# Designs tried in a protein design run: designed miniproteins, single chains, continued (3). Part 27

Each design is a single chain, and the fold is of that chain. pLDDT is the mean over its residues in the fold that is shown.

## One batch from the design tools (miniprotein)

Design m8913
Fold by ESMFold2-Fast:
Structure m8913 (fold): chain A 60 residues (1-60)
Amino acid sequence: MEEAVRAARVAIETLKQQKDLPQQQADELYRVAKRFAEQAPEHREEIIAEADKLYEEVKS
């Protein structure tokens, strides 16, 4: 669980820092963050909400 949270956070930080990410790479990072969030129930909603917000900003 702690390793899953860390992996999800790394994916989120990569999305946050890389403003010019290619769409395919952004899609993969978003998917990775959501997958690891599902493995960390206590932090799932927080991680998914942050990933959704960042992904929408990149996609827009």
Scores: mean pLDDT 74

Design m8914
Fold by ESMFold2-Fast:
Structure m8914 (fold): chain A 62 residues (1-62)
Amino acid sequence: MASAEEIQRAAQEAAERARELGADDLGATKGGSYAAILAGQGGLSVEEAARKGAEKGARFSA
């Protein structure tokens, strides 16, 4: 299970990457929340959680 710092990092990186993919504020927040769940509860690495979160955030905004 990821540390609190790793979970926070995954959320921040996902939100930032979602914005780069054209997500609005809500989409970026959604992506960050999803990444936090994937890293914290899903056992994914920070990088993989951030990637999946960013994609979800971008799709939410479309």
Scores: mean pLDDT 79

Design m8915
Fold by ESMFold2-Fast:
Structure m8915 (fold): chain A 86 residues (1-86)
Amino acid sequence: SAVEETSRKLLEVGEEVSDELGRRALERGRREAERALEEGPEEALRVAERLRETAEMIGPSPEIREEVERLVEEVERRVREAEERR
């Protein structure tokens, strides 16, 4: 039916929009994380947590979710390494 076809197309568009929002959040999160790492460990961890929460709200594909998690892990690792050097 026309309703079923429209619903299917809307779901496909929704998936594309979620992935685009996820990629945008990842790109912005990466820039914000680099700046926050210069400001200090507390701000860097706050930015990483906000990125994780934003990705959870958007619900992008597993591939983009994995990229977000890798960025969060990178920030957490860099904070730990900086603290170990103190």
Scores: mean pLDDT 80

Design m8916
Fold by ESMFold2-Fast:
Formats: sequence, C-alpha cells, structure tokens
Structure m8916 (fold): chain A 97 residues (1-97)
Amino acid sequence: MKVKIEIEIEVPKSTKEKFDAAEDAAKSAGMAAQATLSRLSGNKMDVKIESDYEKGVTKVVIEGEATLESAKRAAELAKRVAESAGFKAKVEIHELP
C-alpha cells in the first residue's frame, strides 16, 4: 500500500544557525526513514524537503509503496534520530488511497 511519513521540526524565531541545525536534523531523520523503508519494501521512496525560515519550520516528506508496519518502524527511527540531534520532531504516518 502507499504510505506517507511527515517529519516536522519547528524552531520559531530562531537564528539562522539554529534553523540550519534543525534542517540538518530533519534531513538526517528523513534519510534514516527513507533508507529503512527502501530496504524493507524493496521500492523507491519519494523524498521532499520543505523549509521556511521565516515561519521557523522544516519538514521532510517520504512517500512510497510500503507496509504500515514498515512505516511505523521508519517513523520511530526518524523520531529517535531527530531527538539525538537535540530537536523535538513531530512524525506522522498517513495511509494513501
């Protein structure tokens, strides 16, 4: 089935240095989730990065054919990677039609 994982880190009213660190953390979390889903599913994953410095939000979206169980494992890893970098991430999983 098609799944979507959204990884979001918010750093409102941040300095450029803090925002860049948050974006790097989100990218690392997204890379870990993408690699996990690709290995478990054998499928290519689409990755999109959306960052808005003025709003203080950086977001990585991973989408592709995988199982919900694989997506949950990838999401837990992504959350752990972001937290190890010192950032609190919101990680959400969506099942797509």
Scores: mean pLDDT 81

Design m8917
Fold by ESMFold2-Fast:
Structure m8917 (fold): chain A 90 residues (1-90)
Amino acid sequence: MLEELLQRLQDAIAAKNQAAAANDVKGATAAWNDVNQALVDLARLLASQGWSDEQIVEALAAAIQRADPSLSPEEAREIAQLVVDHVKQS
């Protein structure tokens, strides 16, 4: 479950980067939606298993940075925090 969601996130980020490199705006938008959905699904899974908000933020930030090393640790953490906040409000 977790490994499959991490792989889905990595694939979505790779697709986004490829679409951006090809100047494919529609493909890049679709890939960004897939990245956001994978992050939300990951956060919900971890929360369901009893992870704290802080642990989820750190895990998502690490996964984001590993999948897209062009992002800074700060940028990865900010994205992770937005995802966790969204999941808590949903």
Scores: mean pLDDT 76

Design m8918
Fold by ESMFold2-Fast:
Structure m8918 (fold): chain A 80 residues (1-80)
Amino acid sequence: SSSIVQEARLSLLVAAAQFMVDAVKRAIADNKDQASLDALFADAARTLALARADAARYQASQDDLAVLDAAWAEFDALKA
């Protein structure tokens, strides 16, 4: 496998994780219905889990790990 392709894929997953957390935040601010919020929370959780698994597998940079940790912390705060 190309290391460049794996690195690009990881960067996209990190960006997707940030985007999904922000989407949940916007949906809450926009007073979306509970079903829409539940779907967005589920999608965010899945994206974050995939990004974290790939970060561990491909030895992500400290910057990428910090971004993922921040996204997880924001997600946990929104879920509480």
Scores: mean pLDDT 79

Design m8919
Fold by ESMFold2-Fast:
Structure m8919 (fold): chain A 75 residues (1-75)
Amino acid sequence: MMEPMELTPDREAAEELLKRAREELEKILPTLSPEERERAERMFAALETLARAVAVDGLPLEEALEIARRHLAEL
């Protein structure tokens, strides 16, 4: 199992970013249109998966960002 003994800036930053993004999303969700909320949820789910891969699987942050960009470009 992965040990949280060595939390590098990349892994720790990704996890903190995810938590804050989640909180921000929950705050704005009620102000968005139903269609916008669905799109925001989809985008966040992808980001959540990538952030978890960085924090847990040690995926390089640079690669995670490229995957996110490709996902957005391909829809």
Scores: mean pLDDT 65

Design m8920
Fold by ESMFold2-Fast:
Structure m8920 (fold): chain A 108 residues (1-108)
Amino acid sequence: MATSSLSTAVAGKAGDQPREVTAEATAHAPEDALAIVHASVSVRGPGKARLIVETSTGKRKEAEVDAGDKTITLEAPVKAGETFHAIARVTVEPGAEAGILVGVRLEK
């Protein structure tokens, strides 16, 4: 089976106000496929972070993250000729830092 993948990584630190860090991945499906979204977040510093992962197919998952690592995986069917889009957002409290890695793999 042919596999196609794309990933993005973004990091950011909050100053005196909460900060949102957003990472995004897009994949075009040449054939009918299953899109597998893998979103990993690492949080350092005080307070709680909120991770939201959304897809162009309307699938959404949310998680609350204290200091440490969190991974969310989502699957969505995509049809030939469709562009699949995944976005992960993490909001961190003042003084905290987060890194996000979002990958999309197309699998048959």
Scores: mean pLDDT 76

Design m8921
Fold by ESMFold2-Fast:
Structure m8921 (fold): chain A 88 residues (1-88)
Amino acid sequence: AQKEVLEKVLKILGELSPSDTPEEIEERVNKLSSEEEVEMALKILQTRLEIGSKSILPLILQELEALEKKFPSEKIAELVQKVKEKLS
């Protein structure tokens, strides 16, 4: 279960590029289909903020916020807030 979630999320996030359009980012991020997948994506984004491109991260975060409304969770809300703080 956890390994399958990690592999799916890493594939989705690994396919994202700084050259991707907002529509391409939206399509790929919306492939996340569970609370566990969204939580994992946010944890990976927290880690990647130290090494990743910050220019694309706000668009990914907006899509993850939309997924939070579909999969409401206190853990997801807390992780979204932590990612926002690192982007500030």
Scores: mean pLDDT 73

Design m8922
Fold by ESMFold2-Fast:
Structure m8922 (fold): chain A 85 residues (1-85)
Amino acid sequence: NEIVTREEFIERVLKRAKERGIKSPSLELDIKSLFDNMDLGKTGELSALQLQRYLNSLGIEVPLDGKFDEETIDAIVEELEKHTS
């Protein structure tokens, strides 16, 4: 089970969203808000399993494998893309 920092979450999701052509002035703020909504304890860190469970609760389907991998990141980016379309 990986530990995901707020900085790593924002960096990796933002990079992938830009690679997929998502262009929005609020994109970084939306990504920050998503992490902050999951980080109820305000520690700046989440376990990948905790992150994946929260994403599933929002209707974002990801494997509960405890890995912050490209599949999990792509699912987040696809959800962000729905809001911009």
Scores: mean pLDDT 78

Design m8923
Fold by ESMFold2-Fast:
Structure m8923 (fold): chain A 95 residues (1-95)
Amino acid sequence: MEKRKELEKRVEEAKKAIEKDPTNLDAYQELIDAYIELGDFDKALEVVKEFYEKNPDKKEEIIRLLNGIISEARRRGDTEAVEKAQKLLDEIEKE
């Protein structure tokens, strides 16, 4: 079983779950995790922005998602992703 094909399938399944229920935090978490595993932190951050746009009352959940992305980016040595995630976190906390 090819890891990349499995991750691409997870991305599609998570996207379908989000389309069906845009408040489904578990589906956003799965999509974020799949993008991180694919090495695509920019897409992971866009997923958080989409969740925030559709669920602006879920501030605590959004902060938790961003802290998860920051931790994974630090673990992988992606300093640009850490900086982008911290900037988004600051913007959301300002709201």
Scores: mean pLDDT 84

Design m8924
Fold by ESMFold2-Fast:
Structure m8924 (fold): chain A 82 residues (1-82)
Amino acid sequence: EKKYKFTDAMLKLLQKELDKKEFTEAEALYAFINVAIREKLFHKNSNIVDLSGTELGKILGVDSIDISDIDGILAKLRSHVA
């Protein structure tokens, strides 16, 4: 599978879940979702991740993401590949 090197800021966040230097898209998505779960960034009874005021939100340049839009999340993650 194709592996990506992310920017230092994104890499540091993903490494909170997976201690790797390069990630497949599936591994990056897994790490992102688990960070969001751990920090309780999900809206009640929804697939919306609230990134407002978070380091991840600053890196991605967005206040929220719908995790049911997997293609949209992957596109955002790909924009932070080094």
Scores: mean pLDDT 73

Design m8925
Fold by ESMFold2-Fast:
Structure m8925 (fold): chain A 73 residues (1-73)
Amino acid sequence: MEEVKKKIEELKKKLQEVADRFRQAYLSGDKEQLRQAADEFEKVAEEAKKIPEASGLARTAQVLVDEARLQAE
């Protein structure tokens, strides 16, 4: 139980770090960094899918994957 909550906090922190990099890449027009952000959002979504209590986080990460991929086109 406690380990699950700690894992969810780490995933939230990772999601925020990737979101910050996505924002910087978007503002700079760096398509390669936008693709990297999409890949990292996908990794967060995959990890969150392994945790039933993190289903909301998994959905949020998946939306960000789709947005980052769209912006990288």
Scores: mean pLDDT 82

Design m8926
Fold by ESMFold2-Fast:
Formats: sequence, structure tokens, C-alpha cells
Structure m8926 (fold): chain A 74 residues (1-74)
Amino acid sequence: AARPPAADARAAMEADAAEAAKTAPVELREEETETEVTLTLTVDVPELNATATVTVTIDKETGEVVEMRSSVEF
């Protein structure tokens, strides 16, 4: 598959956050260093009594995802 650029990954996370915000509380957090961008999306899913968190770390020079974590807490 083609490697997504950092800007496209950020835009996708923001779009997902905006869509989720229509139906559930959502928080998008961005942390930027000189070499990396870390995006954290937290979505409450009250119907499941759950919280979903996705964290993606992207290298600024290559645009590659260097780390991805996801967790769901019930």
C-alpha cells in the first residue's frame, strides 16, 4: 500500500473526530516535536459504556507512521 503523508493522516483523524462529535463527546489532541507528530483521538461510546483511544505517531520527514496504538476501555 502507498504510505500516507503526515498531513493526510492528520486530516483523516480530524474528519473522524468531527464525525464522532455529532453523536458522542470526542477529543483530538495533537503533540508536535521537531521530528514527529503525535495524534491522539479519544471517543466516548456511551451506548457501550466504553472509551476508545487511538494514538498515531508520524515521522515529519518521511510521513511514515512509526507507532500506532489503540485501546478500548469498557
Scores: mean pLDDT 70

Design m8927
Fold by ESMFold2-Fast:
Structure m8927 (fold): chain A 92 residues (1-92)
Amino acid sequence: SRREEERELAQRVTSLSIRGIGIALDRKLSDKEVAEINAAIKATRDAVDLLVAQGRYADARRLIREVGRLIDQGRYAEAIRLAEAEKRRAER
């Protein structure tokens, strides 16, 4: 299929969202931290969509991986900053 990479990346973003929900429940996160995870996932999805439209699949995979790592480490504000910076870079 010509869209296998697009489907793989959509699945990876969905998996990141599910992981974020799991972390929020497991760690009993504050409303602020839940909002930070949600903001990071939204910015990651927006950036990935732009990178996919540009054929930049490796950059999209790297972003999803790095955001996931920061979320796993409890570095939620850094996950937002990374995702929003990559989104802004992809918009240019």
Scores: mean pLDDT 86

Design m8928
Fold by ESMFold2-Fast:
Structure m8928 (fold): chain A 96 residues (1-96)
Amino acid sequence: SWEERRREAFLEFAEEAIRLIKELAPDTPEAQEAIAKLEEVIRKIREGKEVSSEEYKAMMSALHQVMQKNPALRAAFEELAKRYTERLLEIAEEAE
């Protein structure tokens, strides 16, 4: 279903974001916080639990903070985010 494809796209995005942080970012408090928030969101989604807007915003804020201090990570994340945004828009269009 389109909803399942959107869920899968987000999980793939989140897991790849963790991989990029671990590969490209130093082991900093910002990186650790971003990974922890991403893993919590992934866990809730996999358990069929709802993620609040506040939790999503906190996750995105932590990602923004680690990206600001890591230019290579920022570039890789911008490409990843663009690809997943395009994929989500395509899924949404097909659902109509």
Scores: mean pLDDT 80

Design m8929
Fold by ESMFold2-Fast:
Structure m8929 (fold): chain A 93 residues (1-93)
Amino acid sequence: SAMDKELAELMRKAAAGDEKAIEKVVEYMKKLGVPEKEIKILRAMATKDAEELRKLAVELVDEAYKKGEITEEEREELLALIDEAVAEAEAAA
């Protein structure tokens, strides 16, 4: 149908980094009940927003530490890996 073709085109544009298409996909995901945190991660990945990805990654590491899922040493190692990954992403831009 015409609607199915429009959705497929929107998905292709979003995958290519079109910000308006990404916003439309995010609105659709919210209607489907996808958790806001997961939507934020996917949006940051699609837009290649290194600062937002860093912020989300740090929040995930801090949450895991507060829940006792990782040690203080593991937290420090993960934060160092995040900083390295962000630096590489910014250098590759």
Scores: mean pLDDT 72

Design m8930
Fold by ESMFold2-Fast:
Structure m8930 (fold): chain A 71 residues (1-71)
Amino acid sequence: SALDEADRWGTLAAVTGQGRDWLLAGEAYFRAGEYEKAAEWYAKALARSDQLSAEERAHAERNLARARELA
């Protein structure tokens, strides 16, 4: 399921500690309709923003705001 895929991305992010993997976890939770979890994962990705491009940061900020509105 989409949620199972999102949980896999979350586990990977925890293991790798890479902001990009946290971003992908946020995307997966957003697609699964799990907006509260998506917001949490986007926030975690932005906390590791040194590992994200400017474009990825802007994308994460926009989707974080949207996830919070839909939660």
Scores: mean pLDDT 79

Design m8931
Fold by ESMFold2-Fast:
Structure m8931 (fold): chain A 103 residues (1-103)
Amino acid sequence: MSDQQRIKDAENDLKAAEELLEESERLLRELERLIREGASQSEIDRKYRELSIVGTSALILGTASIWLSDGLDPELKKRAQEVVKRVKEVMDRADKLVEEAKK
């Protein structure tokens, strides 16, 4: 793969990861609302599953962007690392919320 193609692929993966991060943050807010409002366990489980799928996809694309930009674009790599960090924080928060909701 050429360096130009690697950077283009890294930029595309990062853009997709950033969009999925935004979606995961939206799903986290919905999950927090459902738990606060005493929604059914099935509704909480469904929202948590949606968040897990979106978050995992963002981690895969963000990690790919880090790997593709490594040694070629330090700024793009740093942005991808920040996205991966934020996705992990969203997923960790969701895990804690669901565990606490089980009593």
Scores: mean pLDDT 89

Design m8932
Fold by ESMFold2-Fast:
Structure m8932 (fold): chain A 72 residues (1-72)
Amino acid sequence: SERELTKVKFRLIAVKTQLELALKRNIPLTEKEISEIREVIDEAKKLGEKYKDETLIKAADEVKKLLDEHLK
């Protein structure tokens, strides 16, 4: 539903903000935080593919790239 898309978009914004702040401040992420971020990315991508929301898929991919950069 559109409500599920809206909710996952807000969750994705929250994890993106967390990730950008962690990168800027050089704060390491815990394994639990990494798992939670991955779950949000996977849910966003799955819902984006199901509802053909290309903007959501792109946003999920951008957050995944930020996470991968943090783990280098």
Scores: mean pLDDT 84

Design m8933
Fold by ESMFold2-Fast:
Structure m8933 (fold): chain A 69 residues (1-69)
Amino acid sequence: SEETTIALLEEVIAAGTDRDRLRALLRRPDLPESLREKIQRYLDTGDASVLTDLEVELGVLDLKRVILE
């Protein structure tokens, strides 16, 4: 669900650069494949722009929730 996706996205952002926490998130069955790929890319490359992209994605989902009201 969108609510579950937002909660997982917030959890990833909260983990930030904590590699152990990010690896634990990869084990969650509810984790969308797109989030899994982005976490894995960050772990492999160290590219912080992936984290910025996730923050933007969370903002877009938040705006969708406001519009539906």
Scores: mean pLDDT 73

Design m8934
Fold by ESMFold2-Fast:
Structure m8934 (fold): chain A 61 residues (1-61)
Amino acid sequence: MDEFIHRLAEVTKDLPPEVQAAIAKAVMDGDYEKALELAEKHLTPEQVEEVRRILEEYKAS
């Protein structure tokens, strides 16, 4: 969990703190679909793909 949150924070580091907190909360709540929707709204396509990969790795754990 900690490693996953740390990787997610690295991808979202350039976003406003409020957006970073919203994405982190969605992940902590297990609402991965909401986390991806927020990522798609605020991040580049490449960063969204990285977030999707991180979430899939976490689900597989």
Scores: mean pLDDT 77

Design m8935
Fold by ESMFold2-Fast:
Structure m8935 (fold): chain A 81 residues (1-81)
Amino acid sequence: GSGLLSEEEQEELWERVIERLREQGHYTAARIAELLRENRENPPSQRELAEKLGVSVSTVSRALRVIGRVLKEVLREMLSR
């Protein structure tokens, strides 16, 4: 855990990230975020994500950067009172 969020808040964080990615048209990033959430105990590598989605590792890397940006934005919002 992050130490800043409960397990319930972490689940809310991922839900908000996925919804925001979809709203912004980042569908590949949203699908990757869903797969990471579903496989939290044993998360797939960038290579495994690329193979599963039929995209390049570079595409996955770019999508993960977008996920990281949105995750940081949502986390900041959740930590503000």
Scores: mean pLDDT 80

Design m8936
Fold by ESMFold2-Fast:
Structure m8936 (fold): chain A 87 residues (1-87)
Amino acid sequence: SMAKVTVRVTLDPALPEEVRRAIGEGLGGVARELGAEDVRVTVDAAAGEITVEATAPAERADEIAEALVEAAAGLSAVTAVSARVEK
């Protein structure tokens, strides 16, 4: 069975839009490398938020969500991270 993974990242509002997009692309790439499918990255430059949505096997969804949270939390520009897994 498949699960939906959603990771929301809040960034320093002073970041350039190009840097926010690069962070979003990087996080989407991590999700794909870990085997997630239907990876969608939404960058809201005005709000300073990035949302990564993906589909993953239910048995791997929590691991993928946790890896994305760790990847985002390691960035100095990130002020908050949250994850949701729907099985």
Scores: mean pLDDT 83

Design m8937
Fold by ESMFold2-Fast:
Structure m8937 (fold): chain A 58 residues (1-58)
Amino acid sequence: MKSAYERAKELADALGLPLEKVLRDVEGFTGDFEEFVKKAKTLEPSDLPKLLGIKMEK
């Protein structure tokens, strides 16, 4: 995986669902999907939880 976007796509592909559906319904994504895609393409796979707005490490 090269970016957070690639990580998210692999999760969607593994579930056989559209990426947006997986993010909103399975991962609990609360942001705008277009903004997510833009940021995810520039971020590391390990930053995916931060990008989704879930589980912030102290």
Scores: mean pLDDT 68

Design m8938
Fold by ESMFold2-Fast:
Structure m8938 (fold): chain A 71 residues (1-71)
Amino acid sequence: GSDRRRYGLFYGDAYGRVGAALLHDPSKADEVADEVIAEASKGPLSEKFVEAARHAYGLVRTLHDNIQAHK
């Protein structure tokens, strides 16, 4: 199952990189997201990787906004 593992590993990396940007420097989160999406677009099955990156960005952004709203 090489494709499924590749998808899972990329999803984890997208979540980690965008998540770290949102927590450390939110102003750079869009820049990091663009870099992750650009990387995903270069390979086979790029459509799944792009969707994984967008999903990860949305989840981490929502979590960050909820944490800020609770303060």
Scores: mean pLDDT 64

Design m8939
Fold by ESMFold2-Fast:
Structure m8939 (fold): chain A 73 residues (1-73)
Amino acid sequence: SESAARVQAAEEAYARARAEGAAPLSLEEALELARRAMEGDREAFMRLAALATPEIGEQVIAAMRPEAEALAA
């Protein structure tokens, strides 16, 4: 499926970035990328998935939940 392909591509990008010593995203950068991704910015989604740590990812999900729920309503 398209979603599964995106997840796999993101995991590969994350593994590559980490192997090359790329710095993880700050919370501020991750929140900006998440907002852009929700607006349909595919590149922002891929960058967020590649560079966000699990801890930052959880904080982004918590912060974006009200916006996601508003869009779903």
Scores: mean pLDDT 69

Design m8940
Fold by ESMFold2-Fast:
Structure m8940 (fold): chain A 104 residues (1-104)
Amino acid sequence: SVDEKIREVLEEIRRLAEELEPYFPSASRAIKELVQEIEKVLPSLSEEQKKELLEELKRMLEDIKAIKEEIDKYGDEKIYVRGAALLASINEVYVKLKILLKRE
């Protein structure tokens, strides 16, 4: 189901956030808070809204994976740029969630 796919993606996002906490503690916290907010609202979303949210979460997961790969490869080099990219990815999911919650 779409719900199962969303939960799987959220769990992987949470795991990666924990792994990135030493580099991006504020972003890691923001990701965990976003995951909690999504879990709270998930039962109130329609099937169509859940599919749109899943696409956005998959994008965020790929962004986090790319940032993790760069940190593993280059360490602290350009950490500011990577942190900004991570925050932008988090913000896009928050914006999408806000739009979905306003739809009738």
Scores: mean pLDDT 82

Design m8941
Fold by ESMFold2-Fast:
Structure m8941 (fold): chain A 63 residues (1-63)
Amino acid sequence: MQAYADQYMALLEEAAKRYTGKPLSELSVEEQQEVLKKMLEDEELVARLQALAREMLEAERKA
């Protein structure tokens, strides 16, 4: 699926593997929170999230 949620989850999984070397499903709640914190501090991942949000906003304006 090419839904925004699927793209967001894929990016989150990539971040989990990048920071911990493990998939999100194998992380504890504490480790998942650390991944989210590091993702927000990673300018590349934040830029990718902003690009997805902008794409969604533009699509909504056409709907």
Scores: mean pLDDT 74

Design m8942
Fold by ESMFold2-Fast:
Structure m8942 (fold): chain A 72 residues (1-72)
Amino acid sequence: SISGKFPVHDLRGVTSQGEANEKLRAILAKEKKPIIIGSRNAAVESAVRQVEKENNVKVGEDYFYVEDKPFL
């Protein structure tokens, strides 16, 4: 929809798997196809994988996950 915005959530500062899981669940419960920004943070990656299994959702289809790609 032209009037619709894809919500963007920056989780790069999250260092706890529990916090990442709670934030991801809350976002996915309220928003359709959100964009989640995470570094190669093991806690966020683990939470993303767990949420996919629990909710039968897929990255790239039901939501987007963007890695923080460092440039030299």
Scores: mean pLDDT 64

Design m8943
Fold by ESMFold2-Fast:
Structure m8943 (fold): chain A 66 residues (1-66)
Amino acid sequence: MLTEEQKAALRELAATLPDDLAAAVGVAVGSAADGTLNERLREQTLAGLDPEHAARAAELIDRAAA
């Protein structure tokens, strides 16, 4: 389950992305929190982002998976 801080960070990141990329990041973070995220989905999500957004998305995914 995502913490309030993780939800706030996800909303902040999503506000800076196009709707389709924001949705993809949301799915990856949600799947990580549920323990269902596979390596391919993580890699595909990050590959679609610029380096700055990819770094922030990776941090959120990794924190949600922990």
Scores: mean pLDDT 79

Design m8944
Fold by ESMFold2-Fast:
Structure m8944 (fold): chain A 93 residues (1-93)
Amino acid sequence: GVAAAQQQVQQAIQLIQQAIDLLQQGRVDDAIRQLQQAIGLLRRAAQYDLSPAQRQAIADAIRLINDAMRLLQQGRVDDAIAQLQQAIAILQQ
C-alpha cells in the first residue's frame, strides 16, 4: 500500500544519507553498496499505486543516484555528494 511505499522511500533516504557519511570518511565501496540498496527500495516503492508526481520524484532520484555512482567511479566525490543531496531533496517533497 501507499504506507509501505512511503516507508521504503524513507529507508532509501536514510541509506543515501549514510552513503554521504561514508563518502566523507573515504569509504567509497561501502557507500556504493548503500546506494545500490537505496535504488532497490526506490524501485520497489515505484511499483505501488503512487501519484504521478511521486513516481516522477522516485525516477528522478534513481537517475541522480546512478549519476552519483558514475561520478564516484571517476573519483569525483564532492560532485557525487551534491547529486545525492539533490536526490534526498526531491524525495522529501
Scores: mean pLDDT 90

Design m8945
Fold by ESMFold2-Fast:
Structure m8945 (fold): chain A 87 residues (1-87)
Amino acid sequence: KEKLEAVKKKLEELAKEKLAIAKELKAEKGDVDPLSDEALKRLIEIYRKLGEEELAEELEKAMEGDEEAAEKLSELLLEEAKKLAEE
């Protein structure tokens, strides 16, 4: 259970850092890393095909700096990981 909290915080931090880096690149270089955003868009599409619409939505919001979405996303990812571990 403490692992769930740690992963949730980690994902939230990653979402914040990704957004901060994107903003800095936009301000200083006038551009944003398209590869990073494109990779996440592909992941979102995969989650939608798997019927994980909530994961896809929360991932998109987390990329926009929504801490609540990042927290919910980490929780959903941990639930998925538990299912895989039980197999």
Scores: mean pLDDT 55

Design m8946
Fold by ESMFold2-Fast:
Structure m8946 (fold): chain A 75 residues (1-75)
Amino acid sequence: SDLEETVALGREAGRAYREALALAKSEEQRKAADEAGTKTERDVARALSRGDPAAAREYARRGLEELKELVEQAR
């Protein structure tokens, strides 16, 4: 289901967020991770509050992709 996938993607995004923070070498990299994480949580919560779990799943997936990119950039 979209809701179950959203939860799974959210957990992976949380892991990517923590990894991005651990690898961050500058304040700029930390801010980027915090902004991406906060935006993802906000967009997912808003989609769920309006009864759109499909949109929530898509926001969670995009957030995970963005956070993984930040992890790769910080390596």
Scores: mean pLDDT 87

Design m8947
Fold by ESMFold2-Fast:
Structure m8947 (fold): chain A 67 residues (1-67)
Amino acid sequence: DNMRLMRQIYQLLYGDGVATQDIIDRLRKMAENSDDSWFYQMLINLLRKYGPTVEDMRAYTRALVQS
């Protein structure tokens, strides 16, 4: 479920107590180990467009969840 997956990513990015680098590392690991081409492309696009900026990634995932 695309929306469920986006909500999980959104929750991870907005979770308290998680260091910025840990969030980035988790997203990279998910992209590398995903066998869902859409999920992989979405994560790669996040990393390419916004670099390692968690705030930009949060804004992007929030927009996708709310759309």
Scores: mean pLDDT 58

